# Designs tried in a protein design run: designed miniproteins, single chains, continued (3). Part 88

Each design is a single chain, and the fold is of that chain. pLDDT is the mean over its residues in the fold that is shown.

## One batch from the design tools (miniprotein)

Design m11042
Fold by ESMFold2-Fast:
Structure m11042 (fold): chain A 103 residues (1-103)
Amino acid sequence: ALLAKAKEEEKKAIEAENSGDLGKAADHYSKAADYYFLAGKNDLAIKSRKKAIELRYKYLEKTDPEKLAQLLAMRGLIYYHNGEVEEAIKDFKQAVKILNSIN
């Protein structure tokens, strides 16, 4: 049952991706990852989760790049506050790059 649900969600994700609905595709890949994990299919769960994250990033970059930049800046600030300076710099650079691309 769980594996069948995972495959159904993956099919819906592929259909949404092919139609250009990256947000909907990300949601379905996320659900597929959850079902694959519960079914003990860890490799498939990881693959679906990575795809969901990738498509969510692309969705925000395309539909709300300012929000993506804000989220990256906020994560960078958290990294900086925790002493994770290299990770903070990467997030700040990406946020600045996004903001510069939309001006």
Scores: mean pLDDT 84

Design m11043
Fold by ESMFold2-Fast:
Structure m11043 (fold): chain A 93 residues (1-93)
Amino acid sequence: VSLGVAYLGLGLAYAALGKEQEARIAFREAVLEGLDYAPRLGQLYDETGDIEELRRLAPDDPFLLEVLDLLAAGKAEEAKELAERLIEELRKE
């Protein structure tokens, strides 16, 4: 798992919570960590809400799959907390 993937998960969770500015900041952080496609996935989710399309396009990463499962279940706050925890752990280096 990379910081980029963790920020992508955080951005999707913020988008699900209707926090558009925080989502944009998280997607920008994902790009800075090498995930250039993160804003495009965020735009797709914002425009369609189609989690199954996100699963097809997103990287096959266990953390990101768990975030998408939480979003599908309407658990956006839990998805956000999961992403924040992963970012904290990755930054402890």
Scores: mean pLDDT 83

Design m11044
Fold by ESMFold2-Fast:
Structure m11044 (fold): chain A 71 residues (1-71)
Amino acid sequence: SMEEEAERAGKIAKEKYGWEFGQLARRLVLVHGLSVDEAVRIVEKVHKKLLEDPNLSPGEVHELLEELVRK
């Protein structure tokens, strides 16, 4: 089910990147209909960008998420 996939994506992302990224991965599955692999991939890209630019604003992070989800 979509709920089981969301929990799976959230667990993977949480274990790798922390609780906030776990919640993001869950939302990507539940709201945007992404697969577990797609959600974890997007979280990984967002995490990498935040490591490269720790001054990235919440608005810039949101724009990045929209681009990655839209393709």
Scores: mean pLDDT 84

Design m11045
Fold by ESMFold2-Fast:
Structure m11045 (fold): chain A 69 residues (1-69)
Amino acid sequence: SLAEEIVEAINKKDYTKAVELIKEAVKNKDWKALGEAAREAIDKQEWSLLGYIQDLTGLPLKEIIELGK
């Protein structure tokens, strides 16, 4: 799934791939993938990537996580 691919990219520190997949998730309104990406970014302390997700969605973190349920 797109969520699994994003999580794998984050864990491999493949930021180019992670950013591309996050853009795809936003385009597709894949809130599950975005929620999982945000949670993984928090877990791995990838704050720049977390900020990118928030900026690209225009939503606060709490709403991204809620929509990804």
Scores: mean pLDDT 85

Design m11046
Fold by ESMFold2-Fast:
Structure m11046 (fold): chain A 67 residues (1-67)
Amino acid sequence: SLEKMREVAREAAERLGISPETALGGIAAMKYAGMTPEQIAKFFGISVETAEELRRLAIEAGLLPEP
């Protein structure tokens, strides 16, 4: 659900030191637009490492399929 995605985004934002809006946008773009961590990093102006950790957290939460 969108509510679950918002909860995960808030937690990820706190852990990764990014805004909740960036975390939510990143998770949504990976889930609905199929964007890669590299594309997320370029689009949101974050490191590829941060984008990969965001993806990992979203997978652990059941929001994204495993690779």
Scores: mean pLDDT 86

Design m11047
Fold by ESMFold2-Fast:
Structure m11047 (fold): chain A 110 residues (1-110)
Amino acid sequence: GAMEEAERAAEEALEAAEEAEKAGGSGKVAAKGARKAARSALAAARDGDEKAAEEAARSARAAAESARNAAKSKGPKAASSAAAAGMSGAGAAFSAKLSGEEGEKAAEEA
């Protein structure tokens, strides 16, 4: 279901964040975006709002891919991927904020 998909997307985003953090430089910025997306997807899943969980899951997967791209790239390409991870993290937070109490708290702490 949508909640299980959001939990899986959050796990993928956390794994991508670890890879990006280890790469250093722009990877550390990308890791923050991916972690924000993961927290938001988990919060939306806890609130049980199917639409918010689906939207947060898509954003979390996008953040994971961008964070992995930042980890594998150098210079301007890595910086661009890190910015994309941050934007996807913000998108996940926005979706989670609409899911309920847990999503609102996660968006404020992210």
Scores: mean pLDDT 84

Design m11048
Fold by ESMFold2-Fast:
Structure m11048 (fold): chain A 72 residues (1-72)
Amino acid sequence: SSMTLARYLTSSDSGVADLSRETGIPLAALGVLLSSEFGRSLLTEPLDVAVARLREYWARHREELLAQAAAL
């Protein structure tokens, strides 16, 4: 059964922290990424697809995401 990223994130109080553990993306950087246009586009995607795309984006944009997270 296909759970969407949005449903996963709202299914528990630890949704973002759980996603951080699953993707390997630091919590602060994941917060920035999920607030981006790209991250918002993933909310309606199946969880497995969203996780794969988040990991790929993180691998390509680590420096930029960490800099944005540090500025918060």
Scores: mean pLDDT 84

Design m11049
Fold by ESMFold2-Fast:
Structure m11049 (fold): chain A 70 residues (1-70)
Amino acid sequence: AAADAAARLEQLRKAVEEGIKLRKKYKNVNDPEAKKKSLEAGQKISTLLAQLPDRAAAEEVLRYEEELVK
């Protein structure tokens, strides 16, 4: 159903936003807790990607990857 896809996309969008926020906040911090939270955010994004249409998922992943390369 379209509602299920929209709910999953919203979860992915929020996970990407959290991942970007953590990346920006902790980019220059050598903190084990910060690294753990960043890893958990990445794992959550990967899990949600498996449950979404390719196009919508790809757009969110590009946003996350753009932040990771900075």
Scores: mean pLDDT 68

Design m11050
Fold by ESMFold2-Fast:
Structure m11050 (fold): chain A 84 residues (1-84)
Amino acid sequence: DKKRQTQLAQRATGLAIRAIGEEEQTRLFAERNPENREEYIKKATELAKEANALALAISNDAQYAAAQKKVDELRRYAREVEKE
């Protein structure tokens, strides 16, 4: 269904934008801990790369849920880096 595919693509774009935002927030939080900054940025970049790959592959609700779970994992990692 063309209409359903278009709607899923729009939702997938939203997840990709969220992943970029969480990666950028992690970079900002990492600046507060120079000793571990490179490690934090590297992990956030890998999680964002995985989230974007999943978002681009979305064609059904199960794949959307998997992409959302990866974005949520990145968001939790950003919160942990913020606490450091």
Scores: mean pLDDT 81

Design m11051
Fold by ESMFold2-Fast:
Structure m11051 (fold): chain A 69 residues (1-69)
Amino acid sequence: SEEALEKAKELLRRVLDHPDLTPEQRAQIEKLLEIESVEEFKKGVEELYRQTRNVVLRAALKEALDLLK
C-alpha cells in the first residue's frame, strides 16, 4: 500500500543521519527513496540488504521490508 511505502521510506530517511553509515551507503538509500513503485522499492531494499555488511543499515532495511509485507 502507499501508506506502507511512506512508512518504509520514513524509516530509511531516519537512518540516513546515523553516524555508522558511509557516504556511499547514504547515496544508496537516497536512490531507493526516489523509487515511486512499491515493487521496485521492495526489490531495491532486498538487493541492498543482501549486499551490505553494515549491521545498522541491515536492521533498517529488514524493518522496511517487514512494513511492506
Scores: mean pLDDT 85

Design m11052
Fold by ESMFold2-Fast:
Structure m11052 (fold): chain A 64 residues (1-64)
Amino acid sequence: MKYIDGITGLEFGEDDEEIKDPVALALYEEITGKKVDSITAKEFKELLQKYYEEVTGEKIEFKE
């Protein structure tokens, strides 16, 4: 992944790419309450989009 950020809806690569970054996994656990060893880029993007929409009331768009 070329751009990794916590909550900005940045590009995370392909949907089937596995994210094993400790910071990303910690964020996933904090938001969902579920502990995991890895998540897919698709799951992470969906989580960030939902989190951003709930926090700000605005939708984010993922672009290249």
Scores: mean pLDDT 63

Design m11053
Fold by ESMFold2-Fast:
Structure m11053 (fold): chain A 69 residues (1-69)
Amino acid sequence: MEQLEKDLENIRKELPGKVADLRARLEAGADPRQLEIESLAYRVMAGAAGDKETLAEIDELLAEIDRRL
């Protein structure tokens, strides 16, 4: 379980930055369908890591993406 614990810790550290990047790309006119796929993947990772704050940010981002689909 050592590698899994390290992976979850890295997810908690890196996910907020990745979510901010997705939001910036959405504002820049990136493909909403591509962003939806990436956001759903990060949502699974945030859930596994128990990161409630990042989960809430991703859910908000997904709602914005859905409005653009």
Scores: mean pLDDT 79

Design m11054
Fold by ESMFold2-Fast:
Structure m11054 (fold): chain A 69 residues (1-69)
Amino acid sequence: GAKGEEGARLAREAAERARAAGSRGGYATHMQGSVDAEEVTRETGDGELGLEAGRRGAEGAQRTSIAEA
C-alpha cells in the first residue's frame, strides 16, 4: 500500500544518510539512524513502520561496517 512504498523510500533515504554519516564517524551514523527512525514514525504516524525502518537500517549499516573492516 501507500504506507509500504513511503516507508521503503524513507528507509532507503535513511540508509543513504547513514552511509554518508559513516564516512564522518560511527557515532554520527548511530545518531542519524535514531533520528531517521523517529522522523519516519512522526511522518507516518505509525510506530510499527518506524521500528521496521530503523531495524533494517541498523542491520544494513552494521553489515557494511563489518564488510569494510
Scores: mean pLDDT 57

Design m11055
Fold by ESMFold2-Fast:
Order: sequence, then structure tokens, then C-alpha cells
Structure m11055 (fold): chain A 56 residues (1-56)
Amino acid sequence: TPSLDEQLQALLNQLDRRTQEALSRESDPHRRQLLRGVSAGIKDIARSVYALEKKV
């Protein structure tokens, strides 16, 4: 079975793809700014998950 950290990385990658898709369809500038914030948050969590796996 994949490790928990590998599973979390896969889920975060999926969430990032969905967020980018939503951003590409969004025309409202305020909502686009919020979606960029979501994308940044996903990347922050991904770094934490990577640190958990690699002990960086």
C-alpha cells in the first residue's frame, strides 16, 4: 500500500489540478484572488507533507 505521505501528496496534486481548472473558468477577479490563495495553501500543505516523508 502507498504510504500515508504518498497518498496525501496524490490527493493534494489532484486538489491543485481541480483548483487550477476552477481558476481557468473563473471570470470574477475577487474569486480568482481567492482561488490563488487556495492554490498557495495547497502548496504550503504539500511542502509539509514532503517534509514528513523526506525529513527535510
Scores: mean pLDDT 79

Design m11056
Fold by ESMFold2-Fast:
Structure m11056 (fold): chain A 87 residues (1-87)
Amino acid sequence: SAADELLAVLEELAARLTGPLRVEVEWILQEARRHLPSYSREELARFIASVAALLRDKAAALAETDPAAAGELERASQRLEEILRRV
């Protein structure tokens, strides 16, 4: 399901990050696990879109200071946008 794919993307992303950024992604993952069972298809689509946008914005902010982390965030955002197209 799109929800399972979202969780997998966030779990993989958290494993590839370190420090405060990993903690932030783990919090997003925890919130996703809490809310996904209650979401309609439309609410799920909006949640995925919001997370994808958040990760893209964080990637842009980190592009010069941590290009490796920025690359992982951008890749995760692109994967979420692909999931969103199928919801």
Scores: mean pLDDT 89

Design m11057
Fold by ESMFold2-Fast:
Structure m11057 (fold): chain A 110 residues (1-110)
Amino acid sequence: SAEFEKLKEEIRRKTDEVIDALRTQDKDTALDFVVQKALEIQKLVLEVAPKLSAEELEELLDLISEATERLIKVAKEKGLESDRKFILALATLGVIEIYLYVQAQAEKKE
């Protein structure tokens, strides 16, 4: 759907913005930005996910998982992987992944 394609574009854009901030900004500015963007992704997912098919929910889960892995890699390169704000941002994304997994299972035929 057009809403699903727009959601994927927004998540990719926000992920790229976070990675750029982690690479180019000072630690405190970058970490605040990571938290802000994780919360923005959560809001968008919660608004759109109820409209999505099981297959779209699984694709969205894969996209969030990929974004999480990219963030972890860059945070490790910068020595930020153990920072509390970074861990909270990852926890926010993890809650989204659990939500998407549960919703996808509910939409599937037994």
Scores: mean pLDDT 88

Design m11058
Fold by ESMFold2-Fast:
Structure m11058 (fold): chain A 57 residues (1-57)
Amino acid sequence: MENLEKELKKLEEQRKTHEAAVLASGRAGDDDALAQHGARVTELSKKIEEIKKELEK
């Protein structure tokens, strides 16, 4: 369980970083960076949800 909780924290931290980058890229009008960081947020969100479901079982 501890390993899953540690990984969850890492993924949430990574997602926060990419969320901030999405906002910055959107404000700058950098569509390529916005798409790249947005895709990463989606990927990390899926992994976070999977770990949360595993921790709730």
Scores: mean pLDDT 81

Design m11059
Fold by ESMFold2-Fast:
Formats: structure tokens, sequence, C-alpha cells
Structure m11059 (fold): chain A 93 residues (1-93)
């Protein structure tokens, strides 16, 4: 059960990371000075999430270590999406 959940979550992360990374990079090209720090934070969080995903792929997903890496990557992805959303709100105000 836990291994299958970790495999599904890892696949979801692999699918979600590239489009979000591309959106942050596109936003950075046109961002206001006030939005740039939030987008740079999103970019850093996505780089960390990507590293954790690659580490988890090298491990047995039945292990607690691999499952913790997947969970941490999901949290980092959520924070990156939040910073991207905040940057978009700033650029509209």
Amino acid sequence: MSKEAAEENLRALEAALPPLEAEVDRALRTASPDAVPLLERARELLRRARRLVEEAKGLDLASEEAQRLVEEAEVLLSFAAMYLSLAKLIDRQ
C-alpha cells in the first residue's frame, strides 16, 4: 500500500514539475521588481524538489527514506506554486 502510494505520488511530481518550472521561468522574463523575489523563491523550491525526486528514484520506494523524500518534494512543490500565485497577484496590483 505505502509503496504504491509513493510510486503514484512520484509520478504526479514528475508530471507537475516541468510545466511549473516553465511557468516560473516565463513569469521571471516579464516580472515587476516586486514579483522577482517571490519567483526566485519559487525557482529555488522547484530546484530542491527536483533534487529530492531524483534521489527518491534511486531508492526503494518501499523505504521510509524514499517516502520522506517524496513527501518533502510535494511540500516544496506546494510552496513554489504559492509563491508563483503571489507573484501573479502582485503584478496585477
Scores: mean pLDDT 87

Design m11060
Fold by ESMFold2-Fast:
Structure m11060 (fold): chain A 64 residues (1-64)
Amino acid sequence: MGLTPEQGREAARRLIEELGASPDAADAAGAAYSSTGSPEVAGRQVERLSGVPAERAAEAIAAL
């Protein structure tokens, strides 16, 4: 199940403002979650692009 626009904005805000992810990392995480429905896959994209631990990013996305 993909994120709603509102959930996507809140996920991006948490990733950027609370975890220090880049906007590019937040966008990549949103795309990954939309295509897979997996917070873990989305979290891996944040880790690859911004160095935020994948588990922390996945928790922020899963809490929506």
Scores: mean pLDDT 76

Design m11061
Fold by ESMFold2-Fast:
Structure m11061 (fold): chain A 96 residues (1-96)
Amino acid sequence: MEPKFFFEEISREKAEGFLRDAEESGTLVRGEKVEKLARILIYVKKDGEYVLAAEAAAGLPKSVTKEDLKELALEAAKKFVKEKPDVIAIGVAEAE
């Protein structure tokens, strides 16, 4: 089953914090060109509640689309989450 996706705009300061944390924790998915910053929160349902299973980040080109973000988030889920994701929340900020 495909996870449910939520998209939101976040502050640049908040996104930069998540990018640094992801670099330190080894959960940086992509960082080749940083024109946009993405925070990826991956939730799994446990005991009737949605629990945060992984937090990942990416530096992305300006041309990134919602479909590109969904593919990137699914890549992060495959890499960092043992369970199948139920919900993925993607926060995006401009880097400049």
Scores: mean pLDDT 77

Design m11062
Fold by ESMFold2-Fast:
Structure m11062 (fold): chain A 92 residues (1-92)
Amino acid sequence: SLFPDDPRPLLEKALELVKEGKYEEAKEYLEEAVKILEKTASKDTPEADPSDFEGVTEENVAELLEEALSVFDEEKDKLYVAKRMLALVEKL
């Protein structure tokens, strides 16, 4: 009831929380966005492997999340974008 049904505001809020160093709160918003997107996504959406995101640090994670979010509207597999953002934060 605290989260909107639209995944985009959840992803944007997670980015704000990451910029504030609130990684655990950011994960909660990203997990909720993933749940919303799973309701409409294909079964073929790959899982984001954290090993694909080597070199993630507290200094660069916000930039990496901004890059992922910047293509969200244009991306065909929106669930993968949300999963990738979650995997990036989970690396910390």
Scores: mean pLDDT 76

Design m11063
Fold by ESMFold2-Fast:
Structure m11063 (fold): chain A 72 residues (1-72)
Amino acid sequence: MAPPSLEEVRARIEAELAALEAAGLPEELLAAAREVGRMLLELRRLYEEGRLTEAELAEMQARYRALAAAIE
């Protein structure tokens, strides 16, 4: 199974951000969520450009998930 396309990643990030906004999160948390989304999209772009391996992409995604868990 191939990783999702850049467009699919962007659409998913936009959908998640819309869901967070609909949930009534404070603007400061929405701004932080948008920044996380931007970083995830950039990691996917670097992978598609051949600047990251699949393993490096997975490691960076795991790191972002761990950071998100730490702020709960």
Scores: mean pLDDT 73

Design m11064
Fold by ESMFold2-Fast:
Structure m11064 (fold): chain A 80 residues (1-80)
Amino acid sequence: LSDKQLEEIKKAVKDALIKIGIDKDKAEKIAEAVTSTVRSGNIDQVETSAYLAGRALGLDDEKAREGAKAARDAVDKVLS
């Protein structure tokens, strides 16, 4: 993955999380965690990474799962 693609992933994940009602600062931190997971080659771990980051930031289980799915869908769209 190029730096440009990683930047597009970070932006797409952040925007997707904001769209579902996650605040900007939490969305940015989750997008950073997801981008790090993608950079390491662990694309299959994106949903898990987003969920764990969301929970660590104080999101409840339901919102963290919603965010994890949105993050995975955003990554899949950029990589397609």
Scores: mean pLDDT 87

Design m11065
Fold by ESMFold2-Fast:
Structure m11065 (fold): chain A 88 residues (1-88)
Amino acid sequence: SAIDLINQFIQTLRANKDASLDELRAIVNQFLKELRSTGTVPPMLFVNLALRLVGQLVEMELTGDSVKAADEMVGDLRWFIDQLRAHS
């Protein structure tokens, strides 16, 4: 399910707190591709999540803080699970 994929991604982010910007960007891009391929996520809600995750990558590029980026992405992903439950 989309929720299972999101929970797996949260675990991936927690395992990669020290990831470089390029590594985190690759992980985020792969996750978004997999999430979109499920076909179960409303398009506007997908776009909102993608913008939030990209925003954290941009902030990490400016600050160099991979731990903060990962923690804020986990928050965005938990928000997204709540949105999916509300739209079920």
Scores: mean pLDDT 84

Design m11066
Fold by ESMFold2-Fast:
Formats: C-alpha cells, structure tokens, sequence
Structure m11066 (fold): chain A 65 residues (1-65)
C-alpha cells in the first residue's frame, strides 16, 4: 500500500500535485484501454504518481510503501 505524507503546500504546489495525480489516472486509464488487468493498471498508476512526487515535490510529499 502506498502512503503519502503531505506537508503544507502553496497553492501552486497543490496545483502541481493535482496535475501529477491527473497524469497518473490518465496512465491507469490508458493501461485499462490496452487490456491490462484493473489491479495491475491501478498499481502502475500509483507507482507513477509516487515516482513523480519524489522527483518534483520531494520536500512537500514523502512517499512510503
């Protein structure tokens, strides 16, 4: 299970977080459309979100699994 520890964010950081979350959902939907099982597609989407949060918002989001 992926756990996100969120620190206080500026409105701009919150918008970026939303953009990253939307991209992860879009990725999951693309995998589902390609015939990937729902559980696998959801895990891949969550992994993508976690990796991008570590890259772009490391000081505001701590990702634990």
Amino acid sequence: MIVLDLHPMSPEEERRFGELATAAVDHTLALLAAGVPEDEAQREGLRLLAERLREELPDRVTVRE
Scores: mean pLDDT 77

Design m11067
Fold by ESMFold2-Fast:
Structure m11067 (fold): chain A 100 residues (1-100)
Amino acid sequence: MTPLELLQRVNDLIAEIDAHPERAREYVDELFKLLKEAPEEYQLTLASRMLATIRRLAERHPEVARYGLEKLRELKKKSTNPELQAEIDAGIAELEARLA
């Protein structure tokens, strides 16, 4: 998958979450799968985009946002990239405050 194809697939999945919230957990799972399979140089950019998406979902679909937080915690546990871990930690802290 080219970087352009990867970004397009991520954008398509984000649009599907908005169109079909009943399938949002499935699309969140696919987004995190793409992030884990992405080249290291794109992982931080994709994680930031996913965090922005989860922030948008927190107000309208808090259950989906909570599921996204669970996936972010799993990703952090498996990651060895300190920049990615820091981005995830900041995102989790902000989203937990918004979902409380």
Scores: mean pLDDT 76

Design m11068
Fold by ESMFold2-Fast:
Structure m11068 (fold): chain A 68 residues (1-68)
Amino acid sequence: MPELTLELPAGEESKKLAEEVARVASARGIKVVYKPVEGDPALVQKAADEAIAAIRAGATSGTVSALA
């Protein structure tokens, strides 16, 4: 199964966005692994949007991170 790693800061907002990314990915047969990291909470939405865009563009593997 193709696997995408989503690296976001720990928190409820990150969990909610990781669930949304996983929902989009699941419809395309992609597994999403949420990995809590030291990151910028202000970049969480951007990282989630980038992950969704990558999945829609045909990405089957990779890492998307909220950079600090």
Scores: mean pLDDT 76

Design m11069
Fold by ESMFold2-Fast:
Structure m11069 (fold): chain A 95 residues (1-95)
Amino acid sequence: SSQIQSIQSQIRQIQTIISQIDTIISDSSSFSDSDRQVLQRSRTITQSSINNTQQAIRNGDIQTAQTHIGDAISSMWSARRIMDSRGIPVTPLPT
């Protein structure tokens, strides 16, 4: 359905940002330890929310999937601010 396709598109956008965070964490260009901790925490929470979103889609529960994708977007906000402050090109978050 178009609703499922929209949620899957949002998941892919967020997965791209997770990949950018993973690159930052593994990169020799060092962020501060505090910034890295925030990135790691946001990454972990966001991945959990995406896993819940995908499970809700498998169960046909679109409303629950929308709730969890919203949680994923919210958990990425701090990570987005850190990346943006360093001039790192970031995939736009879904609205």
Scores: mean pLDDT 80

Design m11070
Fold by ESMFold2-Fast:
Structure m11070 (fold): chain A 81 residues (1-81)
Amino acid sequence: SIDDVVRRFLGELMALRDEAAARGLPEAEIDALVAETARRARQALDEAIANNWSEEEILARMDEIVAETRRRLEEAVARAA
């Protein structure tokens, strides 16, 4: 279900937030990263509903958003070092 996809996404986003905090990123930078990721996910979900995407398509798109956020987290940590 879409609810299961959203729950999975939120769990991964929470895990990324906790990892960013544990790795010493400033709160403002973590907040910005989380807000941007949530905005992208909302846009993707709105588009998916409007265009009747399959659950598999929605899941794949959410996974890509999470992967991009992890890449941005790694870049932020590298800049902080």
Scores: mean pLDDT 85

Design m11071
Fold by ESMFold2-Fast:
Structure m11071 (fold): chain A 79 residues (1-79)
Amino acid sequence: MEAQEAAEKLYRLAEAFEKLAKEAKDEKAKEALLKVAEYARKAAEALAKGDWEKAEEYAAKGQEVLDENEEAIQKEFAA
């Protein structure tokens, strides 16, 4: 059940980012958070199907979005 547990954690992570996106006032931060949530959901779906390689690919893409939008996200929540 390793893949199932990892998938559940990624689904919860996606929900957390979606909630942050709803509270975000800055459009760039909102779009970035929604995109990270989308990749987390895709990674969870891949893990649920046993596709670890695709899950890692989606996780990497989500991290890339976070890295590219780090300043906008930090400004949104750092006041």
Scores: mean pLDDT 80

Design m11072
Fold by ESMFold2-Fast:
Structure m11072 (fold): chain A 83 residues (1-83)
Amino acid sequence: NLEQVKQAANDFIQAAQDSELLSDEQKQSLINTANQIVQALENGDTVTTQLLLGVLSAVSRSLEDPKVKQAAQKLIDAAKKAL
């Protein structure tokens, strides 16, 4: 449900902010993407949500921080269940 997506997004944002392996630019980009996913789902925009999840999945594969990768996967899984 949407509450689980919001929780997963908050956990992901926290993991990105706490990461010592990500640049400030990478952190801001990831935070923006998480917020856009939540907003698209709140608006019932399934097409935009699917596109943003694809972007997050591709970006997360290149990340070195395993905590951020795990939080990204939890957000993707929660959002897919909410579609």
Scores: mean pLDDT 87

Design m11073
Fold by ESMFold2-Fast:
Structure m11073 (fold): chain A 73 residues (1-73)
Amino acid sequence: KPTAQEIADAIKRVEEKLGRKPSVDEIADVLASLLPISNEQANKIGELVKDNITPENIRKALGELGLEEPPLP
């Protein structure tokens, strides 16, 4: 089960690989691969976190949608 830190780190790895800021769709793909959520839920979370990809912001975005909040490490 991924922590919020592991999710944030996975998105940062995609950013490093791309050499640019990831799009909402690219963030959503990472989230959908790590969490048992729908593509629509993943896109909503991506939109909420796209400007500040931190473990705390990921937890807040999951809570905003009524989804399970991963614990902070």
Scores: mean pLDDT 77

Design m11074
Fold by ESMFold2-Fast:
Structure m11074 (fold): chain A 63 residues (1-63)
Amino acid sequence: NLKKLLESIREMLNSLREEAGITKPPEELTDEDIERISEATGHSKSFIKHLVEIYKELEEELK
């Protein structure tokens, strides 16, 4: 179920950005925001970037 996957990724990205103190929604995250999240959470920049890309693709597909 793509809707459940979207919700799961959204929750994960919201948790990660909140830990980094970033208030922007997941679709507006810049490369600098991703670096901040990586530093704050210990997750790789590539992992976070991939989550953002999947999130954007799923959100566009479900519009």
Scores: mean pLDDT 82

Design m11075
Fold by ESMFold2-Fast:
Structure m11075 (fold): chain A 93 residues (1-93)
Amino acid sequence: SLREKLIEELSKELDLPKETVEKILNEWYESVPSKEELEEFEKKLQKLLDEGLSALEAIKKLADEGDKLAQKLLFELEVERGIRLLEEGVEKV
């Protein structure tokens, strides 16, 4: 499924545990207002993946183009990445 592919690719690209990415994606999917909006988003994302973009690159491109679902997903992923970097002592604030 597209969701399983996103979990695998985003986990590798962001250096996050698969379980963490799965939780973020599941919560994000539950936050989508309609099934039709989700299906439209998944079609746009799949097209970019078919064009050779990585999962993270495709999400960033859609977010930059003003897609609110992509913006929300990217924000949640970046927040978790920041938290993990702080916990690992790589980024000390």
Scores: mean pLDDT 80

Design m11076
Fold by ESMFold2-Fast:
Structure m11076 (fold): chain A 86 residues (1-86)
Amino acid sequence: SESELVSELRALIEELKKARNFDEANRLVNRIAGLLLQIKDPAVLEKLFEEAINALKKTPLSPLDKGIMIGVLRIAVGVRLKLLKK
């Protein structure tokens, strides 16, 4: 269900805030991106994307590493929004 999917995404986003290095953050971001591609409500999708970006901003990662992972999330959300909007 979407509520179960949203719950799992929020748990992963909470874990992402605690990521200490690139490998930890990259594993979580890839999982988050995969789940975002399954969201059906575009408003929920956009809100979870914003929450994931804000979580990345709280990590001690370099600006370059954050930029790479923001790019991954942005591509996933962009693709999903195009599939949901005519």
Scores: mean pLDDT 87

Design m11077
Fold by ESMFold2-Fast:
Structure m11077 (fold): chain A 76 residues (1-76)
Amino acid sequence: GKITYTIVTHDGSTKTFDNAEEAIKYLLELAKTDPSLDLFSIIGQILRIIGDEIDYELNPPKEDKTVTLTVKKKKE
């Protein structure tokens, strides 16, 4: 099955990626370009992508899967 990653930011913006590398690159660019985003939220989503990729390498999914990742706004 195909793994797709959809990233949703606090403003409702969405980006969908067909591979983990591009999803991680987008999260890193968000960390650099949007200082209003919670850094721990971004790191947490990157770790989730890595964990899912390891799981899927060991046990390939039988069906297509979409993983939705939400990046939260920084709290002051």
Scores: mean pLDDT 80

